# Designs tried in a protein design run: designed miniproteins, single chains, continued (4). Part 9

Each design is a single chain, and the fold is of that chain. pLDDT is the mean over its residues in the fold that is shown.

## One batch from the design tools (miniprotein)

Design m12284
Fold by ESMFold2-Fast:
Structure m12284 (fold): chain A 70 residues (1-70)
Amino acid sequence: SHMEEVRERAIEEGLRTAREAYEKGLSPQEAVTRGAFAAAKVAMDAGLSIDEANEVALETKRRVEEELAA
């Protein structure tokens, strides 16, 4: 579905942003913050509501934290 495609694209952009921040030497917490913000921005720019963008940001945060804990 269109909404599912938008959510996955936003999460992917957030993960990419977080990985780049971490590779550049930012703290795990700063990487999470940048990734979540990027994901929310992509979601909102694509027409998702604030509530949906917040859900995308939280899922991005979860995935980044899981990746950095490994």
Scores: mean pLDDT 87

Design m12285
Fold by ESMFold2-Fast:
Structure m12285 (fold): chain A 87 residues (1-87)
Amino acid sequence: KELKEKIAKAVYDAVRQTLLDAGVDEETAEKIAQRIADAVYNADSLQEAIERIKKIADELVPEFGEEVARKVYISAVAAIFDVVLES
């Protein structure tokens, strides 16, 4: 439970910062970051978490473009591994 909370928070922080750096407004960045963090928290496995991140990132392409979507995917996946490897 505690590890899942740490992973979800790390994913939220990483996605939010990535979107802000890409010029997305704070309210939109926080909503997207929370959506991805919730999807990761509710995943039953690492594979499912990554699949959920990819699906949400792909949904960002029409509004923010492929480069921003790719950066969101990479930052979220990296945040998961950073927490798991440091734990």
Scores: mean pLDDT 86

Design m12286
Fold by ESMFold2-Fast:
Structure m12286 (fold): chain A 95 residues (1-95)
Amino acid sequence: SREELVEEAERLLKEAEELIDELDEVAQQFKSQGRNGLAQLMNLARGVVLTAVQRVRQLLRNDASEEELRRAIEELRGSIETGRRVLELAKKSLE
């Protein structure tokens, strides 16, 4: 239902906001270590998540179809999962 999709979108948007902040923090850590390539990778992952967030927010604001919203939620979920994997591997490199 649309109500269930909106609830899922709200949850994923909160998760994405936290992930974006963590990716930025780790990017700054890599930059401070002179690991500019890894910092750029973190920033790229952050950009992908930000784009998915912006799409979901736009569709919610414009009262888009359930089908469009469902696809955007799927893309946001995939972006979050990929970003989390990138972040986890990066954090292991800092240890």
Scores: mean pLDDT 88

Design m12287
Fold by ESMFold2-Fast:
Parts: sequence; structure tokens; C-alpha cells
Structure m12287 (fold): chain A 85 residues (1-85)
Amino acid sequence: MRKLAEEGKRFVEEEIRREYPAQLAAATSEEERAALERFMEEVETHGVAEAWARRLREAGLPVDAEQREQALAEYALQKKRLEAE
């Protein structure tokens, strides 16, 4: 399970970097732009799992390390299913 979570982390980080310029261009407010830039800095500095944990804490939502690992593992499985085409 941890290996799948690490693969999911890498896939999510690649997708975030790929889609970031388009999301930044689509941002309609300074707050949206600043939030995207901060999230990207957190991904680059701490990785996607910690960046997500920080976003959830700021939103007042519960953060669970096991739930984060499960979500990343599910993402890795979904991406592998698409690639198996």
C-alpha cells in the first residue's frame, strides 16, 4: 500500500505541474492566484501529501495520514487502469 501511495504522489505532482499554467491563467481573482501559487510552493517544498494536509488544516477539515495514503493509492490505481488501455 505505501508503494502505491508513493506512486500516486508522483502522478499527482506531475499532473499539478502540467495543469498549473492553465489553472493560473483561469484564475479570476488575486485570492485564487495567491492560493494556487502557495499550493504549488508547498508541493515543491514539502510534496503533494503535506501540501494537501496543510490545505485541509486551513479549511478546518480533519487530516488523517492513513486517509491521505489511501487517496494517493487510489489515484495510482486509477492512473494504472487508464494506462493499461
Scores: mean pLDDT 67

Design m12288
Fold by ESMFold2-Fast:
Structure m12288 (fold): chain A 76 residues (1-76)
Amino acid sequence: DLLEEAKKLSAKERSELAAKLLKEGVETGDMELIELAEEIARLLVEEVGGKDESAFKAVKEAIQEIAKKYQEELEK
């Protein structure tokens, strides 16, 4: 399982993976990749409390951009 493999990564590697999956999911319209990216980012928040600000910031910004686009589509 990709999520279980992600748990073996460092906080930085995990945040980079989450950002990559989120961008790919948005570009391809693959909701499964977007959900997986959210789960990996959530695990990062729980485990490290956002102490790696630089790595976590990239993931957070990507998630917020996706949430905004999804919200705009739902309101149409």
Scores: mean pLDDT 65

Design m12289
Fold by ESMFold2-Fast:
Structure m12289 (fold): chain A 62 residues (1-62)
Amino acid sequence: MEELREKAVESARKLREAREAGDTAAFQKYGDEILKAIREIRQKGGPDAAMEVAEEVGRVLA
């Protein structure tokens, strides 16, 4: 679980950087990685765990 959370947050930081740089390929790649990590967290830790990570990702992207 912790590794998936860290991966989602790291991917969110890279997505933000890609967005600022206009790198469409990197934006798509890191967006997909965030979604995959959140889905896996939901499957293993349930919807509340997935929501907490989604909120943390949202804060990074703000």
Scores: mean pLDDT 83

Design m12290
Fold by ESMFold2-Fast:
Structure m12290 (fold): chain A 93 residues (1-93)
Amino acid sequence: KILSPEEAMKKLENLSEEEKKKLAEFIKEAHMVPEDKKKELEELLEKWVKGEISVKEFLKRFAELTGGDASSEEKLKELARLLLYQFEVWLKD
């Protein structure tokens, strides 16, 4: 059941607005960013849910806010895979 990085990116690109809202809710609840970056995270999530930015742009900015590695497309795909895995764990509650 482990998605490849390619599969995770494709899944993230094909999320509905409702699914994006659920993922944004999870990210906010998971406290993945420092307190001083919460406002920037909320603004980023709102832009992504509304379709104002691409999945790649969202992942790049999200990586910057979390202290992650955004230096290559492969790193962004791996971030997508980890994020979706954590999201699925959260949904199983």
Scores: mean pLDDT 80

Design m12291
Fold by ESMFold2-Fast:
Structure m12291 (fold): chain A 81 residues (1-81)
Amino acid sequence: MKPTLEELIEELKKEVKEIMETLSEEEANRVDLYVAGLIAAILAGDEKAVARILESMRRDPRIPEEVQEWIERQVRRLLEA
């Protein structure tokens, strides 16, 4: 069965928390801000806002590439729910 949007968001929040523990405080704070913005945009159904936030994240040198790719995959899952 496909998970609900709410279940995917809760899983994303837990996994982001774990990733943030492996990052510096500055990197963790940036990830937290992007993820919060992405969740808000997804819940609002604002696909243009999602695209803009992802673009901003890709341009942020403080976010490791592996973390960027992971977040983009989770966002894709959320948009398919």
Scores: mean pLDDT 81

Design m12292
Fold by ESMFold2-Fast:
Structure m12292 (fold): chain A 75 residues (1-75)
Amino acid sequence: SLRQRTIELLEKAKKYLEQGDSEKGIELLEKAAEVAEQVDPSVADVLRRAKELAEQGKNELAIKMLQAVIDTLRG
């Protein structure tokens, strides 16, 4: 499902950001936002904000936002 695909992309993005690979994390966040747009546009907006934070070097804050989104999507 698109919801499950979004979760998988977010878990990978979070892992890369935690490892300091911001470039790969941001790339996966962009892909996750595109998939999320098809599921829930409000989720896509949150992911775009998380991407902006990661681009600014605020990886810890971005990671917290991603975890909240993952938890919400899982129910």
Scores: mean pLDDT 86

Design m12293
Fold by ESMFold2-Fast:
Structure m12293 (fold): chain A 83 residues (1-83)
Amino acid sequence: EKEELIKRFEKLLEEMLKKGLISEEMAEALRKLFEKLVKENLEAAKNFLEALELHYKAITNPELPEKEKEELRKKIVELAEKA
């Protein structure tokens, strides 16, 4: 269960890094936050991962307006800053 969540999270970060949606520094911050959540509150870790997956799908959706994609990128940055 926990291992599956970690695998999903790492795959998502790798894809976001490859597409240039986040920096290596942001990826490290997100990993630290996610690791803490997995240890302290598994439900919060799941919700966090689902939110990141939703943002990633929205950003890569060609039908989503560019302005909304920019807003989602800012939310990812905000999540990393809170780590």
Scores: mean pLDDT 75

Design m12294
Fold by ESMFold2-Fast:
Structure m12294 (fold): chain A 84 residues (1-84)
Amino acid sequence: MLEEISKEAQAALEKGVPAFEKRRSSLTEEEIKKAEVVKKVLEKIKNADAEGIRKIGEEELKDEKLIEEAKKAAEEIEKIKKES
């Protein structure tokens, strides 16, 4: 399960980072911040670090909206774990 999630996170980073960089100039500052939070979450998932995901939500987010986005990402990961 964690190994499969880690592989999916790696694939998302490999596809997502080039797509994000391609569109960076057309994104708002808020969208860029959200994308960076998602990237950090994916990097923690790649390393199979559930505790690191919680820590990002608490320590790195200053915006309530970004905290909500991180919670949604964590819920999505938990759903994948339950379904797998």
Scores: mean pLDDT 60

Design m12295
Fold by ESMFold2-Fast:
Structure m12295 (fold): chain A 61 residues (1-61)
Amino acid sequence: SKLKELGEKLKEEGERLKKTATSASAGGVLIAAGYFYENYEKLKKLVEEERKRLELRRKLE
């Protein structure tokens, strides 16, 4: 499902941030954290939109 795909992308972003933080300078870690947070908020909104679509679809069935 699209919700599952969005959840997988969120997990992948978290793993990438963790690996980057392990080898990055303090400044690099902060930049990566900002990027991750922005992507997290974006994915969270997409999940909410998909949940609303599923609710609408259920009412039409």
Scores: mean pLDDT 69

Design m12296
Fold by ESMFold2-Fast:
Structure m12296 (fold): chain A 75 residues (1-75)
Amino acid sequence: SRIEEVEKRLEELKKKLKENKEKIPVSEYIKLLFRLLSAESLIYLAKKTGDEALLEAAEREVRLIEKELEELLKK
């Protein structure tokens, strides 16, 4: 399901962020950590309510975090 796919992507992002912690500036790491918590909260609410708009918001946030982490790791 879409929920399972976005949950899997979120867990992969958490793992990648942790594995690359030493390569990321502390301020950027903290910002990404807060954004991951926000995305996790949106997924939790989408699962509880079945609200498609919350799921779409979670998917969008996960995509933006993936892109930002990729750009940070290229530096």
Scores: mean pLDDT 85

Design m12297
Fold by ESMFold2-Fast:
Structure m12297 (fold): chain A 59 residues (1-59)
Amino acid sequence: SEETLKELKEKLKKMKEQLEKNPDADPVVKKVMEAELKKLEEAIKAMEENPNAVDLSKL
């Protein structure tokens, strides 16, 4: 739905802001956040191309 897509985009924006605000964060934590960010970007792209193809419960 439009609301779900908007929520994912907002979560992505907040995650990027957290990474920028904490450059001295634990490298392991940064890698986990970068992986989550990549998953969110891929999910957003998939939803925009095929709204019925993405199972959001697995994010």
Scores: mean pLDDT 72

Design m12298
Fold by ESMFold2-Fast:
Structure m12298 (fold): chain A 88 residues (1-88)
Amino acid sequence: MDERNRLLFEAAEAAAAGDFERAREVVRELLEAGDLASAAYALVILGQALLREGRYEEAARLLREALELAPGDLLAETLLEIAEERLA
């Protein structure tokens, strides 16, 4: 597996385990590497996991970051709308 695929797998595993700090570290590594598309995808994975845990404010913040890196990502837009509706 290349480094990008390894990091994305690590982010998914960390998010599934509720280890949001480790998932954020993966996002940081991808941003430092200049891989904006993978960083956006890792933010979507983390945001989705935070939504499942009811952490709506954090999920909304990370999903907005994902959309800054990948404008027009339909999944990120949909998850952000869900998070914002839960905060209303």
Scores: mean pLDDT 84

Design m12299
Fold by ESMFold2-Fast:
Structure m12299 (fold): chain A 80 residues (1-80)
Amino acid sequence: MAGKKKVTVKVEYKNLSDEAKKYIDELFKPYEGKPVDVETVARLLEEAYNYLKKMKEKGEITVTLTKPDGSTFTVTIIVN
């Protein structure tokens, strides 16, 4: 339907613990290699951010989203 944007997702990490990386990998695992709604990606990013804040992590998640036309955009979450 018009109005729904499907993207594929690639996640990269900086300065996060192995436990934090594992948690985020498991969050994105059901959507790995599949087209997913941008709304779903936003929800997963919010869950990741809330987890990192709860665990007092300091670091960065960079998410590259690829649209069906091959264009990309990047979302970066920084936790201080």
Scores: mean pLDDT 77

Design m12300
Fold by ESMFold2-Fast:
Structure m12300 (fold): chain A 93 residues (1-93)
Amino acid sequence: GVGDLSVPFSPPTPEQIAAAQQARERREREGLDYAVVQTPWRPVAPGLYSSVVGMSWLDAAGKEQVLTVTVTRDAAGNVVGLRSSDQAVIDAA
């Protein structure tokens, strides 16, 4: 992705926090070192839908890491927006 934001990090939204917790719970429940959870697409404006992707993984030190991304798409399925609690990760993708 290309980021033109002056702020490298944004505070997580309540939906991002919930998705992060669901990803962590799935990883722990299924005995995985990595898990991804995506919330159902929800209408947020006429012709626009939003979904939150939560990721949980264990780093090389065995510490839990979490990332969340809010994805916005139009009615045709085109991605028109991305928002992360860590914008630098989006900019690196």
Scores: mean pLDDT 70

Design m12301
Fold by ESMFold2-Fast:
Structure m12301 (fold): chain A 91 residues (1-91)
Amino acid sequence: SDKENAERLYEILNSLLPDESPYVSSEEEAEAIKKFLEEKLKLVDISEEDFEKLINRAIHTPPDLLQAIIDNLPGADPAVIAALRELLSLH
């Protein structure tokens, strides 16, 4: 379901995105990443604080690390992989 895929996407991002990185997306990329996460995670019950933290972590994730996360996900649903690839394309 859309909700289950959104929840799985959140679990992956929350567990695997770095807490700290010197990488920073451009202002245009950061806005696209924020809008993407707002749309894809709208069905997930996330606190405002945790969601803002996740957006910040995503903006500071290098594209090569995001590609490595995608390449190393065993048995992930194709819809979740597609969402991660879409996120990568915004970098």
Scores: mean pLDDT 82

Design m12302
Fold by ESMFold2-Fast:
Order: C-alpha cells, then sequence, then structure tokens
Structure m12302 (fold): chain A 78 residues (1-78)
C-alpha cells in the first residue's frame, strides 16, 4: 500500500536526521537535525494513519514527542 510505503520512507528520513544530529558537534546543528527528524516522524505518523496502521502512527508520534523534548532540553542548555 502506497501510504504505508510513504510512512516507511519518512520514518527512514527521520532516522537519517537523528543520526546526523548524533554526529553533530555544534549544538545548533544538532537541534536543526533533531527538528527535521521530528518533522519526518510527524509525516510518517500521518501516512501510517492514512494506511489504517494506528499502531505505527502512534509509534512515530511517540518518536516525534521524544525528539521535541530533546530539542527543548538542548535549547535550554545553549
Amino acid sequence: MEEREKGEEYEKQGEEHRALADAATDPRERIEHLGLAASYYFEASEHYRKAGDEEKAREAEEKMRALADEVTRLAREM
């Protein structure tokens, strides 16, 4: 199903940006990549929801919320 495949592709892009954030030495660059990862997980959750996969949609939303919390923590330390 195309919507599930799009969800998987967005989740992959979120994972890639999460990895870039983990490799970043500059806090601003790290926050930027974490924000992009969160956006991609949000897109993944929407496509999973359209595919009727509420479990994967919830998992992607949870990953997005965890990244938003991490961004908030890092921003306070800058």
Scores: mean pLDDT 85

Design m12303
Fold by ESMFold2-Fast:
Structure m12303 (fold): chain A 95 residues (1-95)
Amino acid sequence: SKEGTLALILYAIARAAYGVVKDVYEKFKDKFTPEQKEKIESLLKEADRLVAEADRVLKRYRETGSPEDIARLREIVDRLGKVINEIDKIIQEAL
């Protein structure tokens, strides 16, 4: 379906963006305050949890084709995008 295709594309984009913010944090880790590091590391843990859930939902969708799994993937992608934006904001304030 068009909805399924869009959800997969949006997830791929979110995964790529997550990789970028994670790489920037690791390369410039010494530029962040202890409070900023704690907040980013908390957000990275949430992002890792969301990615793990998205991978499980995607595996199930490939087996079933369920529209409910596509709706769930879209919710996860939206939440992942918000987490990435929060990480990016802290990076912009520190660098």
Scores: mean pLDDT 88

Design m12304
Fold by ESMFold2-Fast:
Structure m12304 (fold): chain A 60 residues (1-60)
Amino acid sequence: MAEELAALSLDEVGELLGKQTPEERAILQVMWALNKTPEEARALIDRMAAGSRAGAQALA
């Protein structure tokens, strides 16, 4: 019974990932993989971006 719903959700996720911007795709991936809220996913990505900026300065 849940099989059809799960299949449809996976198809929708695949289609969304294909049409979404890279940033929105990253947010969706974090939410999907870690079962986090959109707010938490965005906060995590923002933290990673800040860390990456500091890392770029060290590597430059």
Scores: mean pLDDT 61

Design m12305
Fold by ESMFold2-Fast:
Structure m12305 (fold): chain A 85 residues (1-85)
Amino acid sequence: AQKVEILKVTTGADTLTVEASKIPGYETLVLAIGEDAKVYAAVSKDGVATLTGLEPGASYLVVVFAINDETAEVTAAYKDVTTAP
């Protein structure tokens, strides 16, 4: 079974750059969910997604979904992160 992993998160004041494991045949979607329940989303290109327009010094739940193009099977990983002040 394939499992997506979060390899690296680089935090800026209003940005998060998320690097996820690349899985052949899977499309990767990255979400950041703020404490206010606001959702930021980006589609990964070559395992990298950048989320912008975030609040400085704020906590986000980063969720990475990898979805199989043929079977629609989903694998997910998550990480709590805080943007720079």
Scores: mean pLDDT 82

Design m12306
Fold by ESMFold2-Fast:
Structure m12306 (fold): chain A 113 residues (1-113)
Amino acid sequence: SVEEIIEKFLEEAEKLLKESLKKLKEYEKKKDYEKAFETIEELSKKLLKLIEEAKKKLEGKPDAFLELVDKFKELVKKFYEEAKKELSEEIVKKLEEEITKLNLGIEKIVEEV
């Protein structure tokens, strides 16, 4: 069902975000900013791919896809707010840059719907 596709997507996205936050905290503690930045870039790529896969599964159902995108943006915003409290300014700035790029990529996908 459409509802199951949206729920599964949001669960997978939330899991990726939580696992990435855990890794970022560990890399920050080690002052391994190179791996922290790589983690953020890989997270952004995985999330964009997950959106592209969701678009394919929701083909012919634009309202459902737009609902999924809106809920996803809320998850990312919550993740960013949590990360900002827990991580250094350097890592947070990289997150902001990659989230901005991710949002631009999503907007291009949305324009095709």
Scores: mean pLDDT 88

Design m12307
Fold by ESMFold2-Fast:
Structure m12307 (fold): chain A 58 residues (1-58)
Amino acid sequence: SDGDKFIQQGTKNMQQGNFDQSSKDFNNASKIFDKQGDISKSVGSRISSIGSRIQGDI
């Protein structure tokens, strides 16, 4: 799914130190999963987005 593609891209960007892009990718995944009613993946993706943002501020 498009949500899973954003999770994959966000994870890749996080591993590469591209934390701002990673945060955006996880936020996009969260929005897609929210629209699909996948609460678990939506919440998990939102937490990952916030975590990536915090890492980018260090």
Scores: mean pLDDT 82

Design m12308
Fold by ESMFold2-Fast:
Structure m12308 (fold): chain A 98 residues (1-98)
Amino acid sequence: SKIDEKYQELLKRIDEALAQPPPKTVDKEKAEEYIQKARELFSKAVEAMEKGDYEKAADYFFQALKALIEAYRLMGDKEGLERLKEFIENVGKEIFGK
């Protein structure tokens, strides 16, 4: 269950991001960099799924979600982080049959 380990790491990272106080200054430039990285990684995940490489697709997908967590954290977007956590939990429910 390497996917389960990656999923648990993802939940830990978003909980840590939610626990942090909002930054006094929003780093929009760095946040936009992470959003661009997430978009590229989601594109690679879709390509891997199309080729039937589900393990590689999962790896790119988790990397993309980690980038989104950092983007929302840098922007102080608590609502975005909360919505992303709900999405991650729903993905886990679908994959792990909860």
Scores: mean pLDDT 83

Design m12309
Fold by ESMFold2-Fast:
Structure m12309 (fold): chain A 88 residues (1-88)
Amino acid sequence: SLEEFLALVAERASPLGAKVVRYVLEKYLADPETAHVTPEEVAKALGVSLETARKAIRDAEAAVQQVGREHPELVQATAEELEAAIAA
């Protein structure tokens, strides 16, 4: 499930990195075409410095990649859940 994916990311990411992943997913579910995030946008959304936002984004990307390597079936299931949510 999406929540299982987020829980595994939270175990591997910093607290800010986990917030970045949730922010991106919420933005993607609201509008897939505008889901691109910048370090400047993340810094403003999370109330952190630009450098802290860049680090949080890197931590988020590393955690997502790690979950994808360890749990490829969960990543596939999560992608299918996201596609179904967008199509609804």
Scores: mean pLDDT 77

Design m12310
Fold by ESMFold2-Fast:
Formats: structure tokens, sequence, C-alpha cells
Structure m12310 (fold): chain A 112 residues (1-112)
């Protein structure tokens, strides 16, 4: 589980690198706990933490593929937070939310 902004930044940095199949499997196993942590950061008053959480979510979907996209799409609270972020006062957050939703749609296709 991701409990603070430093852990979130560490995960984001890990996701920017090529992942081994073992690392992908471990991340998929931990995905429910990771998504709960991301929900917490998406509710934060800090635009920096919200931006980092959305970017991390996009990277998880890109790196872990369809299983991660399905888990995100099935999480009602997370999807509502992403949709709310499309109307955020911060343009960077709006852009990141749009890109994240487009990546989920790309991974799921007709399932989205």
Amino acid sequence: MINDGEELLELGNKLLKELSEEEKEELLKRLPEILEGLIKFLKDKSSNLRTLAIITLKLLVEKLGKPAARAVAANKELMELLKKALSDKDKGIRDAAKETLEEIKRQLGDEF
C-alpha cells in the first residue's frame, strides 16, 4: 500500500523504467492496495499530489495493460475522482485525467 507522497513518487519512478515480468506480476498482486492509496491522494488538497497520483495511475495502466485497466474501470470511487479531475481548476490535472481515461479506453476497447 502507498501511504505517503514519497512512496507514490518511488512507484512513479519505478513505472518509468522497463519492468520485468516478475515486477509486473507483483504490481498486479498489489494493485487493489495501490489503487486505495491513489484514491487517497486524488482527494488531497495538494494539486501536486493529485497530479502525481493521476500520472502514476496512467503509468500503471500502460505498464500492466488490460488487467490494470479493468481494475481501475471497476473501481467506482476512482472513476468518479478521475471524471471530477477533468473539471479541475488546474490544467495539468485536467490534461492528466484526460490522458488516463484515454489510456483505459485504449486498453479495454469495446469493454469500456
Scores: mean pLDDT 82

Design m12311
Fold by ESMFold2-Fast:
Structure m12311 (fold): chain A 83 residues (1-83)
Amino acid sequence: MPPAYYYLSSKDLDSVVKGVELLSEYMRSGKELSIDEANKIFKENSDTVSEVLSKDKKVLREQATRLTAAFIEGIGNELDKEL
């Protein structure tokens, strides 16, 4: 059961992937020390996202979208409020 069911019907996976890319790009642009932390976190999640895009599995896509969305919301919220 995908928690963001209505998002999946609007190709939200594409926006989720873009969110991860933008977050990674933002962290890489100008921060040499904090980049390592952001890159490691991004890589751990991007691995699942990349696998979904490459293999096109329904179950994997749903799980990746849900986890990546929560990850982006969590980190995006911290980046906006604390960073």
Scores: mean pLDDT 46

Design m12312
Fold by ESMFold2-Fast:
Structure m12312 (fold): chain A 86 residues (1-86)
Amino acid sequence: NPEEIAKLQEYIQKGREYFEEHREELEALLKELLSLPESEATAKLQAFFDKVWEEALAKYNEKEANAFVGAYWLRVLDLEEELKNA
């Protein structure tokens, strides 16, 4: 279905744009998490993911939320890896 594919691509793009809009705040958060014990860092990162997922589901249907959060979270994980290697 071309319309469904186009809509999913729209929400993937929204997720990427949301990442860029919040990049500085995310970098500060991830740097804080990297300074914490692994158990606390994991718990906080999971809570942050859950919050983003809940906010997306409040605005979008499940497919749209999945596309948005998936694109956003991939960028968050890429940034975390970049900061670990810096």
Scores: mean pLDDT 84

Design m12313
Fold by ESMFold2-Fast:
Structure m12313 (fold): chain A 82 residues (1-82)
Amino acid sequence: SPADKAELDRLITRYVTELKIRAAEINSPEAEKLALEFAERATDIAKDSLKNKVPLSEAKARLDELYKEAQKELEEIEKKVA
C-alpha cells in the first residue's frame, strides 16, 4: 500500500541518515562503504516486503534487525581505526 511504502521510506531515511553521520565521524572508507551497503540492503528489504505483501510490523522488524547489525559492524570498524 502507498501508506506502508511511505512508512518504510521514512524509517529507511532515518536509519541511513544516522549511519551516514556515524560513518563520517569514524572517517574510514570501510565505514562509508557499510553505510552505502546498508542503504541498498534496506531498500531491497522494503521492495521485497511490499512485493510479497509482508505485514508492515514484520517489514519494520527486519529493517530494525539490519540497522542493529550495521551499528554493531560500525562499532567494530571504529575499534580497528582507534
Scores: mean pLDDT 87

Design m12314
Fold by ESMFold2-Fast:
Structure m12314 (fold): chain A 74 residues (1-74)
Amino acid sequence: SMEEEARRLAERIVEGLLHAARHLDETGLATVIGVAAKELGVSRATVARIRELALRDRERAVEELTRLILEQMR
């Protein structure tokens, strides 16, 4: 379903953001955030918010990002 596809994409993006937060410096993290924002059609601030949420609550970050992806598909 469209919801399952959006959730799978959200899981992969959240994993990438968490990996970047653990392994990249400030410049590398900013680049990853910028690329994700462009691909998702959202602001860098939105992606940064999802990253902060993912560090605190991964499942909630996936849920929020899934919702945003579904909104963009409408």
Scores: mean pLDDT 81

Design m12315
Fold by ESMFold2-Fast:
Structure m12315 (fold): chain A 111 residues (1-111)
Amino acid sequence: SDLELLEKAKELLEKAIEALKEGKAEEAKKHLEEALKLLKKTTAAGASLAAKALELAIKLLDKGNLEAALRVAELVLEALELMLKDPNSKEAVIKAIAAVLAGIADLLDLE
């Protein structure tokens, strides 16, 4: 069920966000990678974009940029919350696009 996959991905993403806020990069990366695997299995609108955003968040963590990874992860969490309310949500797709753009901007150091 897409709903069960999204709920589990949300739980893992919330754990990743807590770890990022505590500076626990390795713990955060593990939770982000687990959430990414679940998002790749769902067909909910915006899920592929949310997965791409989490890939960018993991790359930012690998570069030591926890603040940028946190920003991307929080946008993905908002997208997942919208998907859980409506799996065809246009607002979820827009939020997932915003997460991808934030990840790209931070990865390219375009501040």
Scores: mean pLDDT 87

Design m12316
Fold by ESMFold2-Fast:
Structure m12316 (fold): chain A 86 residues (1-86)
Amino acid sequence: SAKEKRHQQIQEAADLLRKVGRETGDPYFDKLADELRKHQDDDFAVEDIIIDAIHELYKRGEFDAIEKLAEIFGISKSALDSIIKS
């Protein structure tokens, strides 16, 4: 179902962010992962958290993580470029 797919995407994104948190030592990525799981049924909240995550990953040069996050949520290159420039 669409809900099952969404929950799987959120789980994969949360796991990715926690991995970045472990590798960088930045607890903010764990907070973002926790917020994704907390708001997993709120599409607007999830979108805002993903945008924030992309900005934070970009600031740290975590470009591989950004590409994986975009793949998880089906974010186009055009949309990703717009988020990064915002």
Scores: mean pLDDT 87

Design m12317
Fold by ESMFold2-Fast:
Structure m12317 (fold): chain A 95 residues (1-95)
Amino acid sequence: SLEEEIEEVYPLLSEASQLILELSKSPRIAGAAMEAYRLLKAGMKEEEVRKKVRELLREERALEGEEDTEEVEREIEREVEEALEIAKKTLEKLE
């Protein structure tokens, strides 16, 4: 079952969450990196992970009332790459 699969990975996910928090400069980046790590660990392709993390970050900024400007889009793209880098480093360290 899905619950049994989650229990098997739970200790590793806890260690990953701690490492991601240490490597992340902001709560927003930490959340994005945790989601990227989860999706990469589940075997999702990097390009698909980028799209989902970008959507997550865009939604968070919209909830904060930020305008959808070219400057905001550039910042989102930077945060996506930073989150993916943190997630990949976390995967490599915990293998």
Scores: mean pLDDT 75

